# Designed miniproteins, single chains, continued (5), part 50

Each design is a single chain, and the fold is of that chain. pLDDT is the mean over its residues in the fold that is shown.

## One batch from the design tools (miniprotein)

Design m17711
Fold by ESMFold2-Fast:
Structure m17711 (fold): chain A 95 residues (1-95)
Amino acid sequence: DERLGKLLEVELVAAEAAVRALAAGASYEEAVNIAYKAARDKAKELGLKLSDEELQQIAAMLVSLADELLAQGLSPAEALERIRNLLQRQYKLKS
């Protein structure tokens, strides 16, 4: 599924941005904005039509997940790997 593959790429870029921002000491709101911009730019690059609301939901969801994993004591690399595995598993279930 081409559309689901592009969505996975957008979600992965947002997840990386979220983990990196939080690890650098960004606030939740700053991390959401950073992840939103990363998702928006990747969606545009891929020609994937996503509403602003969908991009904001993706950013907020991934920042919340990253924040929770980091709060549990995972390193940034471990948190990102956990999120990548979750997103890839969800992609396989949808495909």
Scores: mean pLDDT 87

Design m17712
Fold by ESMFold2-Fast:
Structure m17712 (fold): chain A 61 residues (1-61)
Amino acid sequence: GAMEEAREKARKDAEAFAEMIKSYGGEATIEEVSEDRFVVTGTVDGKKLEKVFDAKDYLLA
């Protein structure tokens, strides 16, 4: 359904963001805060990064 597709897109974007951080020599972790929300936390070149990927945002686009 639409929610499953939105969740998959949110997860895929979170994974892509984490891989981007790693590609720059950084470290990144993905935390599933809820079934529909992923938080990517990382560090690259001494900069701390945090980005939230919420499946709900993909339903409202």
Scores: mean pLDDT 81

Design m17713
Fold by ESMFold2-Fast:
Structure m17713 (fold): chain A 76 residues (1-76)
Amino acid sequence: SAKRKELAEKVREMAKELGKHLEETIKEKGLSQEKQAKAAEIAREALGEAIGYAADGDLKKAEKAIEEGKKKIEEI
């Protein structure tokens, strides 16, 4: 139970961090509607991968998936 709750909390924190990075990048770069949609899709994909790794107990791979997602968003 404790491990499952810890994983859920870390996933929630990763989702918040990724969402904040997405919002900040959209604002800072002044992304068009089309590029905003592309960035949101990248964020969704990265979060999905991170959730999968976290469910398998691999928090390091989950964190790496989020960091790679943030990098891809920056490249929009």
Scores: mean pLDDT 84

Design m17714
Fold by ESMFold2-Fast:
Structure m17714 (fold): chain A 85 residues (1-85)
Amino acid sequence: MKEEVKKLLDEIENQLKQIEELAKTDRKEAYEQVMNLLGLIAKAVYLSSKLDEEERKEVLEKINEFRKRAQEILPDLEIPDVKIF
């Protein structure tokens, strides 16, 4: 579980960097990629529920950073809130 979450966070960060580059040349394609990224973020939130409280908090803080970066790429896109349980 912990290894799966770590790999997923690394994948999300790599995808986000690719989207940031893409947004400079093709905003429409960047939009589609952000929608896919939100699905990966939702999966990371789900997997974080299986971690201890401290590890879960760290994962959710990282996810919040990813969401803010995605919002900066597409400021007009309404990104759903991540709820901390």
Scores: mean pLDDT 75

Design m17715
Fold by ESMFold2-Fast:
Structure m17715 (fold): chain A 77 residues (1-77)
Amino acid sequence: MVEEMAEEIYEIARLLERGEITEEEARERLKKIYEKLGYSEEELTELVREKKSEEALEIGKKLLEAQALAAKRLEAE
């Protein structure tokens, strides 16, 4: 769910902002969010590169929505 992904992204950003995790750890956690969408980072790259633009757009929309929701939560603090 987009809202659940937003909560996870928010938590990653909050921990990174507090210095409780490194940039590298934050990147690893973001990769796990991509995997929860049913795709690996390599598969997402291939979707963009090859003729799978519709599927790539759907994934992109979900990620943008999740990031927008996470950003709203960060702005509230």
Scores: mean pLDDT 64

Design m17716
Fold by ESMFold2-Fast:
Structure m17716 (fold): chain A 70 residues (1-70)
Amino acid sequence: IEEIKEQVKALSEELIKFAESKGDSGTAAFIQRMLESILKKLETLNESQAKNLLTAVKHTYERIKEMLEK
């Protein structure tokens, strides 16, 4: 679970920096808030549920990155 928390944090920080580099401070702030919510939720999940959440986060972040690249 700690490894999953670190992965979520790293992915979120990367996407925040990318959004900031695109001048989108609103999206950066949104991702920061989402990260805080996800980390809190991970404290209540088992490893299997945490892996499923990580997969969902990766898909969501891929969509956000795609939108920012336009």
Scores: mean pLDDT 78

Design m17717
Fold by ESMFold2-Fast:
Structure m17717 (fold): chain A 105 residues (1-105)
Amino acid sequence: VDPLTPEQQKELAEKVKRIEEALKRKDYEEAMKLLEEMASSPYESIRMYAAEQMALLIEEAPEEEKEKLLERALKVLRKMLEESKDPDFKKYLELLIADFEKRLA
């Protein structure tokens, strides 16, 4: 992925901080909402961070929240896969989607 500019790095850091604050409050819905916003970024590197953070969020969430979060993440990840042009990122998304679908089954 292309290196982020200092301005893009600052915006990413601010969003990450907001996600971390939501997670400290056990507000998994707010954390997922923020990640869905990042996943809509025109910058593929920011979308990649969103996908990686969704995987971590689902691992941290209690079992009762996982199904809902997995369903939300799958919708976003499938859209990212459809829109992505980078072969390595597409492969990562395909593997992540397959893992999440298996966990819902």
Scores: mean pLDDT 82

Design m17718
Fold by ESMFold2-Fast:
Structure m17718 (fold): chain A 65 residues (1-65)
Amino acid sequence: MEEIRERLRAYNEQVLAEQKRLLALLREGIAAGLSAAEIRERLAAAGIHLSVSTVSKLMEALRRS
């Protein structure tokens, strides 16, 4: 029980760190006028592997926020 909870907490901390990096790269790409495909390439170079469609949806959500 405790081991699962500790692994979940560590996973959540890693996810938050990756989310912050993802959001920073998305915001920079949006500000620079990059396409979803271009941002996807930058994310892949940083070790974040998402589809172009997922990046496009995240960009749309971020633009509305």
Scores: mean pLDDT 76

Design m17719
Fold by ESMFold2-Fast:
Structure m17719 (fold): chain A 57 residues (1-57)
Amino acid sequence: SSQVQQLQQQIAQLVQQINALSFEISQTTDPAERAKLIAQMQALAAQVAALREQIAA
């Protein structure tokens, strides 16, 4: 369905953002900045999980 295709595209975009944040985390030595990036990555991962749940429903 077009809805499933849109959700899959959103998941793909979020995964790209997670990969970019993962790379930034690997390059970041400042503890405060590192913690912020980790929190952002966790928030995006939660969004991916929610979108996958919508597809499964």
Scores: mean pLDDT 89

Design m17720
Fold by ESMFold2-Fast:
Structure m17720 (fold): chain A 75 residues (1-75)
Amino acid sequence: SLAERALEHINEALIKLSAKDYEGALEHIRKAEELASRFNPEAAQKFREAGKHVEEKDLKEALRKLAEAARLIRE
């Protein structure tokens, strides 16, 4: 499903963030955003916010926004 694919991209983004691979993390966040935009626009917005925080090197807020997106998708 689109939801499962979006959650897979969250997991890949988390792995990239733990490795300080911010460009790799952003790639997966953008893929999750595109998928989420097709079934949950609110989750897509959370992915956009997470990406902005990754660009700012604000890992804490990026993780918070990814967690919010995951909750919206799992509901």
Scores: mean pLDDT 89

Design m17721
Fold by ESMFold2-Fast:
Structure m17721 (fold): chain A 122 residues (1-122)
Amino acid sequence: MLSSGEQIILEAERAIEEGDFDRARELLADFDPRALVDVGGFQLVLDIARLYVRLGEYERAIEMTDLVLEQSKDPRLRARALLIRAEAYRALGRLEEAERDEAEARRIAKELGVPVEELRRR
């Protein structure tokens, strides 16, 4: 049902919820985000970036969202990437960059006719 990648994401999420951040990092370290993006695995890359935000690894989350924004033309994926990157920028105190990404994501959500919260994964 789930791919091996999706199963590793669920295991990493569980490790984070249990406070085992070292295990979560080990599970995520086996992913090559560039290789995933090259085969159109944008959603999986965004799921991984979201987990890096939860781990406090904000610069890595930014790197992964940058890859999605550079290669994806899908407005939903782009808006999700912008929202994740804005969270990372805000955590790093990069408030002007966070606000620009949040504003662009809201603009895309409006054009799609959906609430911006629908684009945000929990």
Scores: mean pLDDT 84

Design m17722
Fold by ESMFold2-Fast:
Structure m17722 (fold): chain A 72 residues (1-72)
Amino acid sequence: MLEHEQSIIATRIAVAKGEAHFLKTKKNLPKKDYDEINKLIDQAQAALDAGDLVRAEKLIDEAIEKLNKLEK
């Protein structure tokens, strides 16, 4: 069950990375916004690697929220 939760968060991190890259390449996302999103994603990955699922989920939620605000 815990491994399943880790897998879900890892998948969300991978998807967020892909979406950030898509916005950068296809919608001319500013480098500052792209770098900030990637920092949040990297922090989420570090929290996941440390086993802090609550922190990892909060950080990836912040990254996804920022991505959603930039997607039009």
Scores: mean pLDDT 80

Design m17723
Fold by ESMFold2-Fast:
Structure m17723 (fold): chain A 78 residues (1-78)
Amino acid sequence: REEIERLYEKALEAIDAGDWETANAYLLKLAERALQGDEAAAEAVYRVTLYALKKTVSDEEAAKYAPLVRERVEAMRA
């Protein structure tokens, strides 16, 4: 949905700006939609989380955690 795309974009913008409070607020809205069964929101939560990891550690370390993040996001839909 357009709303999910907007929340995703705003979360990435906040991460790029170092505004973790705003980024977390958008991530929580995406997580709320994912818990309601929105698959696009669940995918957005996964992508935002990996983006934050890449920014704070490295692509190499983020790749190591990617499967665990995927499992956590899938668990939110169960």
Scores: mean pLDDT 77

Design m17724
Fold by ESMFold2-Fast:
Structure m17724 (fold): chain A 67 residues (1-67)
Amino acid sequence: SAAAERARRAGEEAVALAREAFAQSPSTGLALVDLLLKSAAELERDPELAEAGRHLRRQAEAFLAEM
């Protein structure tokens, strides 16, 4: 759906911003990753947005593993 595609794009952009924030302030980057993981959980509760939520979770967890 259009909503799912928008959610996926917003998640990818948010992860990119979290990476930039982490480079300048690790604590800010970590706080943003926590927020992204919470957002992914909320998206996963909606059947229409669940795939976008899982994609966001994978991206956020991959970034957290790189820290």
Scores: mean pLDDT 86

Design m17725
Fold by ESMFold2-Fast:
Structure m17725 (fold): chain A 86 residues (1-86)
Amino acid sequence: PPTPPSLEWLEEHEEQLRQALAEIPGIIELLKRGISEVIDYAVETENVPREELEELDAAEVEAAIARLEALKARIEALLAELEAAK
């Protein structure tokens, strides 16, 4: 199992963790928007069925979003532990 970072490490990197937490929602929105644009281009240019591209790219995007949401939740939990330790 992954070892949680030390409180000393969390204190040293608190600003970076808070910045990452603030940036994650923006990355999720970029993923949603960017993939849609790529699908539109591929349908128009390569004459690939939209349904097939949406299934493949949607699954990949959903997996990436799920990983980012899990990372966000983990950072929030770590920051809450840091605040509780103060």
Scores: mean pLDDT 72

Design m17726
Fold by ESMFold2-Fast:
Structure m17726 (fold): chain A 81 residues (1-81)
Amino acid sequence: SLLDEAIAVVEEAAKQSEEERIKLLEELARKMYEQGYSITEIDNLLAWAITEYRERTGDEEVAERLRKAAVEALERLKKEL
């Protein structure tokens, strides 16, 4: 499912540096946008995937870093549109 793909990307992004984390989430967001999803739908899916990550791992600090990276990723995507 798309959520399972998003969770896998979020898990990989959690392991990376801040800049690589943003790039991974931006690439996922761009792929979804090209498939016809709205920015709001992409933001909601990323938030859902990060919430699943937090619940599975209990790592609230990394979940917060992921949420900040997702915000920056969407801001970068919007500037390219």
Scores: mean pLDDT 88

Design m17727
Fold by ESMFold2-Fast:
Structure m17727 (fold): chain A 64 residues (1-64)
Amino acid sequence: VQQEIDQVDQQIQETEKELRKLSQEYFRATGEEKEKLMDRMLELSKRLNQLLLQRRQLQQQLEQ
């Protein structure tokens, strides 16, 4: 369980870094490129939320 929590934490950090990179690209994009970047950022935000939920479930298992 602890190793699984560590893996999820790493994925959370990677997802946050990727969102930050996409924000930088967003400044250079125009028109349809900006729209695609927004969609990608939304997708990563949903993934981040899923990872946070998974982490809480694993933490509860560890506390049991």
Scores: mean pLDDT 80

Design m17728
Fold by ESMFold2-Fast:
Structure m17728 (fold): chain A 77 residues (1-77)
Amino acid sequence: MEEKERKEKEEEEKKKEEEIKELTREAIFKEAESSLYRMLSEALRSEPESEEYRRLSEEYEREGERLKEEKKKLEEE
């Protein structure tokens, strides 16, 4: 059997794994930022900036969900 075919399959699998790792890392960062801003919003709920922190929390949560969907698509192949 041709070595080229084996090499191509291995490289494709490695690239997919690397993309999944990257998306996982980015999703975790977005989730962490969302959580942080949510905590800030709650702690500072009486301050005007609380609304901005809540909005940022929701925005980063949305970005994290988007990254998770991209990861899921890659995992489903």
Scores: mean pLDDT 79

Design m17729
Fold by ESMFold2-Fast:
Structure m17729 (fold): chain A 62 residues (1-62)
Amino acid sequence: GPGVDENIERMKRELEELVGVTPEQQPDIDRQIQQLLDEMAARGWGAEELAGRLRDYVEQQR
């Protein structure tokens, strides 16, 4: 739904801003987002939880 699409766009922008995503990294970023969406469905995570998990991933890249 629209809320999920908005969260994906925001998270992708955050990753690009914080990590400096290159075209070569795009498949890995897309895969990470898909994995988090799958985990959200399995564990019932909300959008804020998903955003927090992406932030943790970004912090690991620093």
Scores: mean pLDDT 63

Design m17730
Fold by ESMFold2-Fast:
Structure m17730 (fold): chain A 131 residues (1-131)
Amino acid sequence: DKTKKNKKKINDLINRSNKILQDLKNGKITPDQAFEEATKILIELVRIAKSMTDEQLKKLLPLIEKALEAVVDVYIEARKKIKDPIEQFKYRMFTLSNIKEAVNLIKEHHPSVAKEMEELEKKLIDKINKS
């Protein structure tokens, strides 16, 4: 079942994001390492979403939302660990750019879910801006 395989892959990305967040909070990895790994997870998530049919993506949309939120949580925590204001600004801008690009790539490949992706983008941007 291709849907079951995609569900497992997305859950694996959520688990990887949660591990990175924990390692970052415990000082086991640097903010730069956390940003790099979160960005790799985001790229993998977009690739998985592009590989799906519209029907498969709609069915897994709540899980995709959870995965994007997990990546955003890593980005926010990494930025909070940075002391230099210029680097904090740079990482905030990278976070916004990366999330917007990921959502846009999914929307372009799956126009049928554009509205749901736009609502998700607004929610994620609001979360980033409140942090």
Scores: mean pLDDT 89

Design m17731
Fold by ESMFold2-Fast:
Structure m17731 (fold): chain A 81 residues (1-81)
Amino acid sequence: MTEYVRDELLLPDPREVSAEEIKELMADKNVKAKKGVLARDPYTISPEERHLLDREEDGRLVLVTEDGKRFVMENGKFVPA
């Protein structure tokens, strides 16, 4: 089956980490996040699309699924935006 692990992907499963931990990982330049942490196919995110994971004004992470649903990291979990 298709592997979803990538060299750029260092973001752990969100169910296993708090929002603080994910924010800390994203702040580190050595850590890469993927748009697909909540999407079906994380590996479908291209390097140029990675900028879509940029933090919003309040520093939270935003993920967008392939069907256009937006999720924002709140209180250690992703919620629909």
Scores: mean pLDDT 45

Design m17732
Fold by ESMFold2-Fast:
Structure m17732 (fold): chain A 68 residues (1-68)
Amino acid sequence: MAQQLADLIKARQADALLEFLQKHPDLKQELREAIVVQLLADPPQSAEELTRVPGVGPKLAELIAQHL
C-alpha cells in the first residue's frame, strides 16, 4: 500500500492527495498544506517516509498510505 502512494503521487500529483485530504476535514489547514507541498516535491517510497513531513506522525502516515 505505501509503495502505491509514491506511484499515485507521481501519476496523479496533487489531485488524488487533495481528494484524500478532503475526506479528512479534521486535519488542520496548515498540516494539510504542508503534506501536499512536501509530498509533491519529494514523493515517499513507504509509509515510514511520510513521517518526514512536519506534523505527520506514524499513525497519520499509515492512514494516508492505507486510503490512497
Scores: mean pLDDT 61

Design m17733
Fold by ESMFold2-Fast:
Structure m17733 (fold): chain A 55 residues (1-55)
Amino acid sequence: DVDYLLGLSQSYFDSGNNYLDTSRSSSPSRSVQLQQRSDQDFQQGRLLNQQAKSL
């Protein structure tokens, strides 16, 4: 279901943006951890979006 995959992709992008926003006001060590979490969420979001396009 394309709509399901697009919805999951969007939720990962939203999560990634939340981690990035939190990283901007965090300590340097915490900021690095949050940026890594954000990168993982954006990567997963892109994979799901690409999967939806292949359907």
Scores: mean pLDDT 84

Design m17734
Fold by ESMFold2-Fast:
Structure m17734 (fold): chain A 90 residues (1-90)
Amino acid sequence: SAAEEEFLRELSETLGLPLSTIRRILAFAKSSSLDEIIERMRELAREGRLRLAHALAAAAAYVAAQNKDEETIKRLEEAMDELMRELFPE
């Protein structure tokens, strides 16, 4: 859809990642369970790939929003917050 293409372009520009990479991340988010998405976010972040982890979280949140799944959005936000505390403890 036009809205999906606009989301992909904005995410690509915001994170400085190729549009082709963002498309693959969205495809993964659409085909994966919440647990698989959170595990992959953690793996990417621990490998120092924070922009890819953020892209995956944003793509998964977009899919959840399209499905009106507020609980999944909340769990993604909680997972990202926990991950940021693990990587940058203060």
Scores: mean pLDDT 86

Design m17735
Fold by ESMFold2-Fast:
Structure m17735 (fold): chain A 77 residues (1-77)
Amino acid sequence: SLEEYARLAEEALEVILKGGAKVSTSDQGRALTKLSQAIAQGPEAGLKAVDEIAKKYPELAPAAEEAKKLLDKALEL
């Protein structure tokens, strides 16, 4: 459902926000903006954005992996 997707999307954004303590405020802002914009387009776009964030900001890779698991669940909705 749309409501379940919104919940999973919010959780994915939260794990990237918490992981962002290991990167600069500017880099955290860029990563969150990228993921937020992609999530608005759907879970497939969100997954692509999470993968790109992990490649660009290796310190966020563990948080990106957690966000990916949440968005993978969204694909099954």
Scores: mean pLDDT 82

Design m17736
Fold by ESMFold2-Fast:
Structure m17736 (fold): chain A 99 residues (1-99)
Amino acid sequence: DLEELERRAEELRKRIEEKTEELLKTASPEEQERLQRLKETMFEAIDRILRLAREGKISEEEARELLRLIERAIDGEPTIYDVLVFLTTLETDERLARR
């Protein structure tokens, strides 16, 4: 299961890089800066998800669901930024839920 999660994460990173490079071909300088930042944020989110799963702080099922959200964002071109914002909000909510 953990090995499968890491494999899926690696696949998502590849897709993020490919999508970012494609969008950069027609992007303005301001858009290029934004796209690079979003790419970094997605990679950080993936790293965070894997770390939490490895440490047993979230379930492998929860980790799969979070990676699936990133995957859907990549596949759903119009919603990629909206889903990224949603994922970031979800992680913030986890912090606030701490008792």
Scores: mean pLDDT 71

Design m17737
Fold by ESMFold2-Fast:
Structure m17737 (fold): chain A 84 residues (1-84)
Amino acid sequence: MDKEGKEELEKILEEFKKEEKLTDEQAEAIRELAEEFKLTFSKAEVRAILAALNDPSSTLEDVREEIEELQKLKKKVEEKKKKE
């Protein structure tokens, strides 16, 4: 993950913390997932991951699958923007 992506992620996490919607443990989990998948997350993607983390029926494996789906969606959006 590049420096710009890290700064954007930290800004998003700080905004969610100020809204009392994000715990320090959840913020760390999102940072670890970003590092593991080598991804930068948008505010919408962080919101989706946070929703999955707060779902008591979701396992850590389900959260990982959600991130993989977001990564696939991001690739499709990048290809579409490149064409336009």
Scores: mean pLDDT 70

Design m17738
Fold by ESMFold2-Fast:
Structure m17738 (fold): chain A 119 residues (1-119)
Amino acid sequence: NVELLRKDLEKSKERLKKEGASEEQKEALEILEEYVEGLEYFEEEQKALLESGNKEDLLEQLKREEIILEYAKLVGAELLIADELDHIGEILKALGKYEEAEKKFKEAEKLYKKLGDKS
């Protein structure tokens, strides 16, 4: 749900605004805001890549999603971290890396459960 990801990122942005953000965190926020806004427009392209993408395209997408995951961790966007772990898992699964994919899905599930417990 893109709206929940936007809200999660806005919470991280407001927290960092109050606490003071490093230059690296400010750059990460800009990249993550662009990424989240793009999600609604690229859903079909992402599905096509997972279903019929060649190995090189899947590896390039994996690299991009891993960078987004690191930025999400840097700004503490917990829901976005969980969502990115799930995306990385789907790409790993499409690459036939089932054991690595399972680990990513379990990490995402653990985070979603923790987020459900936070009132």
Scores: mean pLDDT 83

Design m17739
Fold by ESMFold2-Fast:
Structure m17739 (fold): chain A 89 residues (1-89)
Amino acid sequence: MKYLELAIEYARQGKYEEAAEYLNKALSNPMLNPEVRGYYNKAVDIFLPLLQKGLSVEEAREKTIEILVKEGYDENLARAVVEYVEKVY
């Protein structure tokens, strides 16, 4: 589970590009997929409805991060996941 651990560590350091790369590797690993996919699905479930309400991509990104942080997610990790969601959608 080295990829998820590395993604969290890079996010804590503010290295969001490296965090996103290791999150992508974790998502492609079947053994880690359920945990990472659950986190990713939660971010998608917040982000897409905000875009449908007419928010800009930037506004939807910051609002999604705010909601995740309020639900107990680390801000740096939340930002890395939302940046990954924005990149693939």
Scores: mean pLDDT 73

Design m17740
Fold by ESMFold2-Fast:
Structure m17740 (fold): chain A 86 residues (1-86)
Amino acid sequence: MKKTIEYKDMSLEEARELVQKILDELAKKGVKKVTIESEYRETDDYVLHKTTITAETENGTIKVTIELRYDKKSGKVSLKITIEEK
C-alpha cells in the first residue's frame, strides 16, 4: 500500500503539529526497529527538510517520507507525506 498526501500554504507551526501527529500514530503501531534518515537543503529561496522513517513491525515494514519545504519569500510551508507499507 502506498499513499501520498500533500499540504500547501501551511504555517511552520501547523506543519510541525501535523508531523508530530504522524510520529505519534507511528509510535502506536508496535515498532521493533526505527531507522530515521534526514536530508537538509537550504538556498536563498527555500529550506527543504526531508525525513524518511522506516519502522519495522511484526507485521511488516512501514516507510514514512516527510518532505517539508519552507518558502523564504512567502513564509509558507508545503508538506508532502508518503506512507508505504510492505
Scores: mean pLDDT 80

Design m17741
Fold by ESMFold2-Fast:
Structure m17741 (fold): chain A 67 residues (1-67)
Amino acid sequence: SVEELKKEFLELENKFRNDPRVSEEELSEVFKEVSKIENEGRAAGLSEEEILEKMIEYLKKKYEELK
């Protein structure tokens, strides 16, 4: 559901924001890209669910790149 995806997104956002390995500049760049994914998805007519899934996938990939 959209609500479960929103919860997963917020949990990933909080993990990223509170990870001491992530600088404020890196955090800004990651969430700038997340905003781009959201805006491009909306412009393409994607559903809220599809947009959230893409944003979550991006954050998971970026989090796995942290050592």
Scores: mean pLDDT 84

Design m17742
Fold by ESMFold2-Fast:
Structure m17742 (fold): chain A 100 residues (1-100)
Amino acid sequence: SFLEEQIAKSLAALDDLLEELRRRFPELGERFARVLARFRALADEALAKNDKKLQVQILMELGSLHLTVSFALRTDDEELLALAIRNAEARVDELEKQLA
């Protein structure tokens, strides 16, 4: 489906950012890797259940995360990077509860 393709594409783009983040900020990179693993698991479950609303929410969150992390890396803003990861951790917690 279109949503499945867009989610996969967004996750692949975030993997590229993860490689740079691990190189420049190793501790934040490991937190980012854990958040991405949780978004992948959440996306797989949302796709398996045909939960279109959750699929759209995941896609929006991945897009927001990519934009903020890309900007933080480009501007060398470690505080913004840490904030983006903390917000993503909180958001994936809330989205996981929607699968209960």
Scores: mean pLDDT 90

Design m17743
Fold by ESMFold2-Fast:
Structure m17743 (fold): chain A 100 residues (1-100)
Amino acid sequence: SNLEKAEKLIEEAKKKLKEGEKTGDKQLYIDAIELSLEAVRLALKSVKDKEAILKVIGIILRIIGLLFEARQSKDPKEVAELAKESIELAEEALELAKAS
């Protein structure tokens, strides 16, 4: 299902975040944000309630903003925090999709 695929993408994003924390590689944090964004797009396909749809769209737009900030930032520590926020937002979107 789309929800199972979204859960797997969130777990992959968490693995990329942990690897980035060990290596300091900014690209791993960006990968985590991109995986989080893909997870939310899949979660959106499983949403049945109109209010939940609007909330999940809001989460997509917020993660897109975090991705732009991450790409522009030269501080790997800042990018790590943006990646953590993206994963948390993706988990929120998944719970909204499951509840709808």
Scores: mean pLDDT 90

Design m17744
Fold by ESMFold2-Fast:
Structure m17744 (fold): chain A 94 residues (1-94)
Amino acid sequence: MSLEEQIEKNIANLINELVKLEDFDTLAFLVEKLNEILEEEKNGASKAEVLEKMIEALAEVRAELEKKGKLTPEIDANIEAIEKAARELLAQEK
């Protein structure tokens, strides 16, 4: 599986887990941040800028879930997998 495919799969898993938790506020935040990142990519943002913003958005999602006591091992593992893949892609750009 490519790093890009790994990111996509784990984002889909994260969305599904947030739906199961009924944490629609955190889900809405994640979707909003992903849409902002896609618009910046469309407007010529570098791959490095896109990846750094993705890592930042995931850190905020993790912090919100931890604050609410909703950070399950499954969600934490999904976020960690996305961050790891994004950091590996970011290292290839530098």
Scores: mean pLDDT 81

Design m17745
Fold by ESMFold2-Fast:
Structure m17745 (fold): chain A 49 residues (1-49)
Amino acid sequence: GIRLIIDGKDQGTFGSPGEGIRYANKLLKEGKAKSYTYTSNSEIVITSK
């Protein structure tokens, strides 16, 4: 799975990269996140607004 990291905290995993990316984009759209990065270590790293 893909790990979810929000502001340096592990928040769980998604079943696929696409699922994690969709979640990150949802947070961006809702104004809850400033940015995200998909890393080579199978992590979605989200920075809160």
Scores: mean pLDDT 81

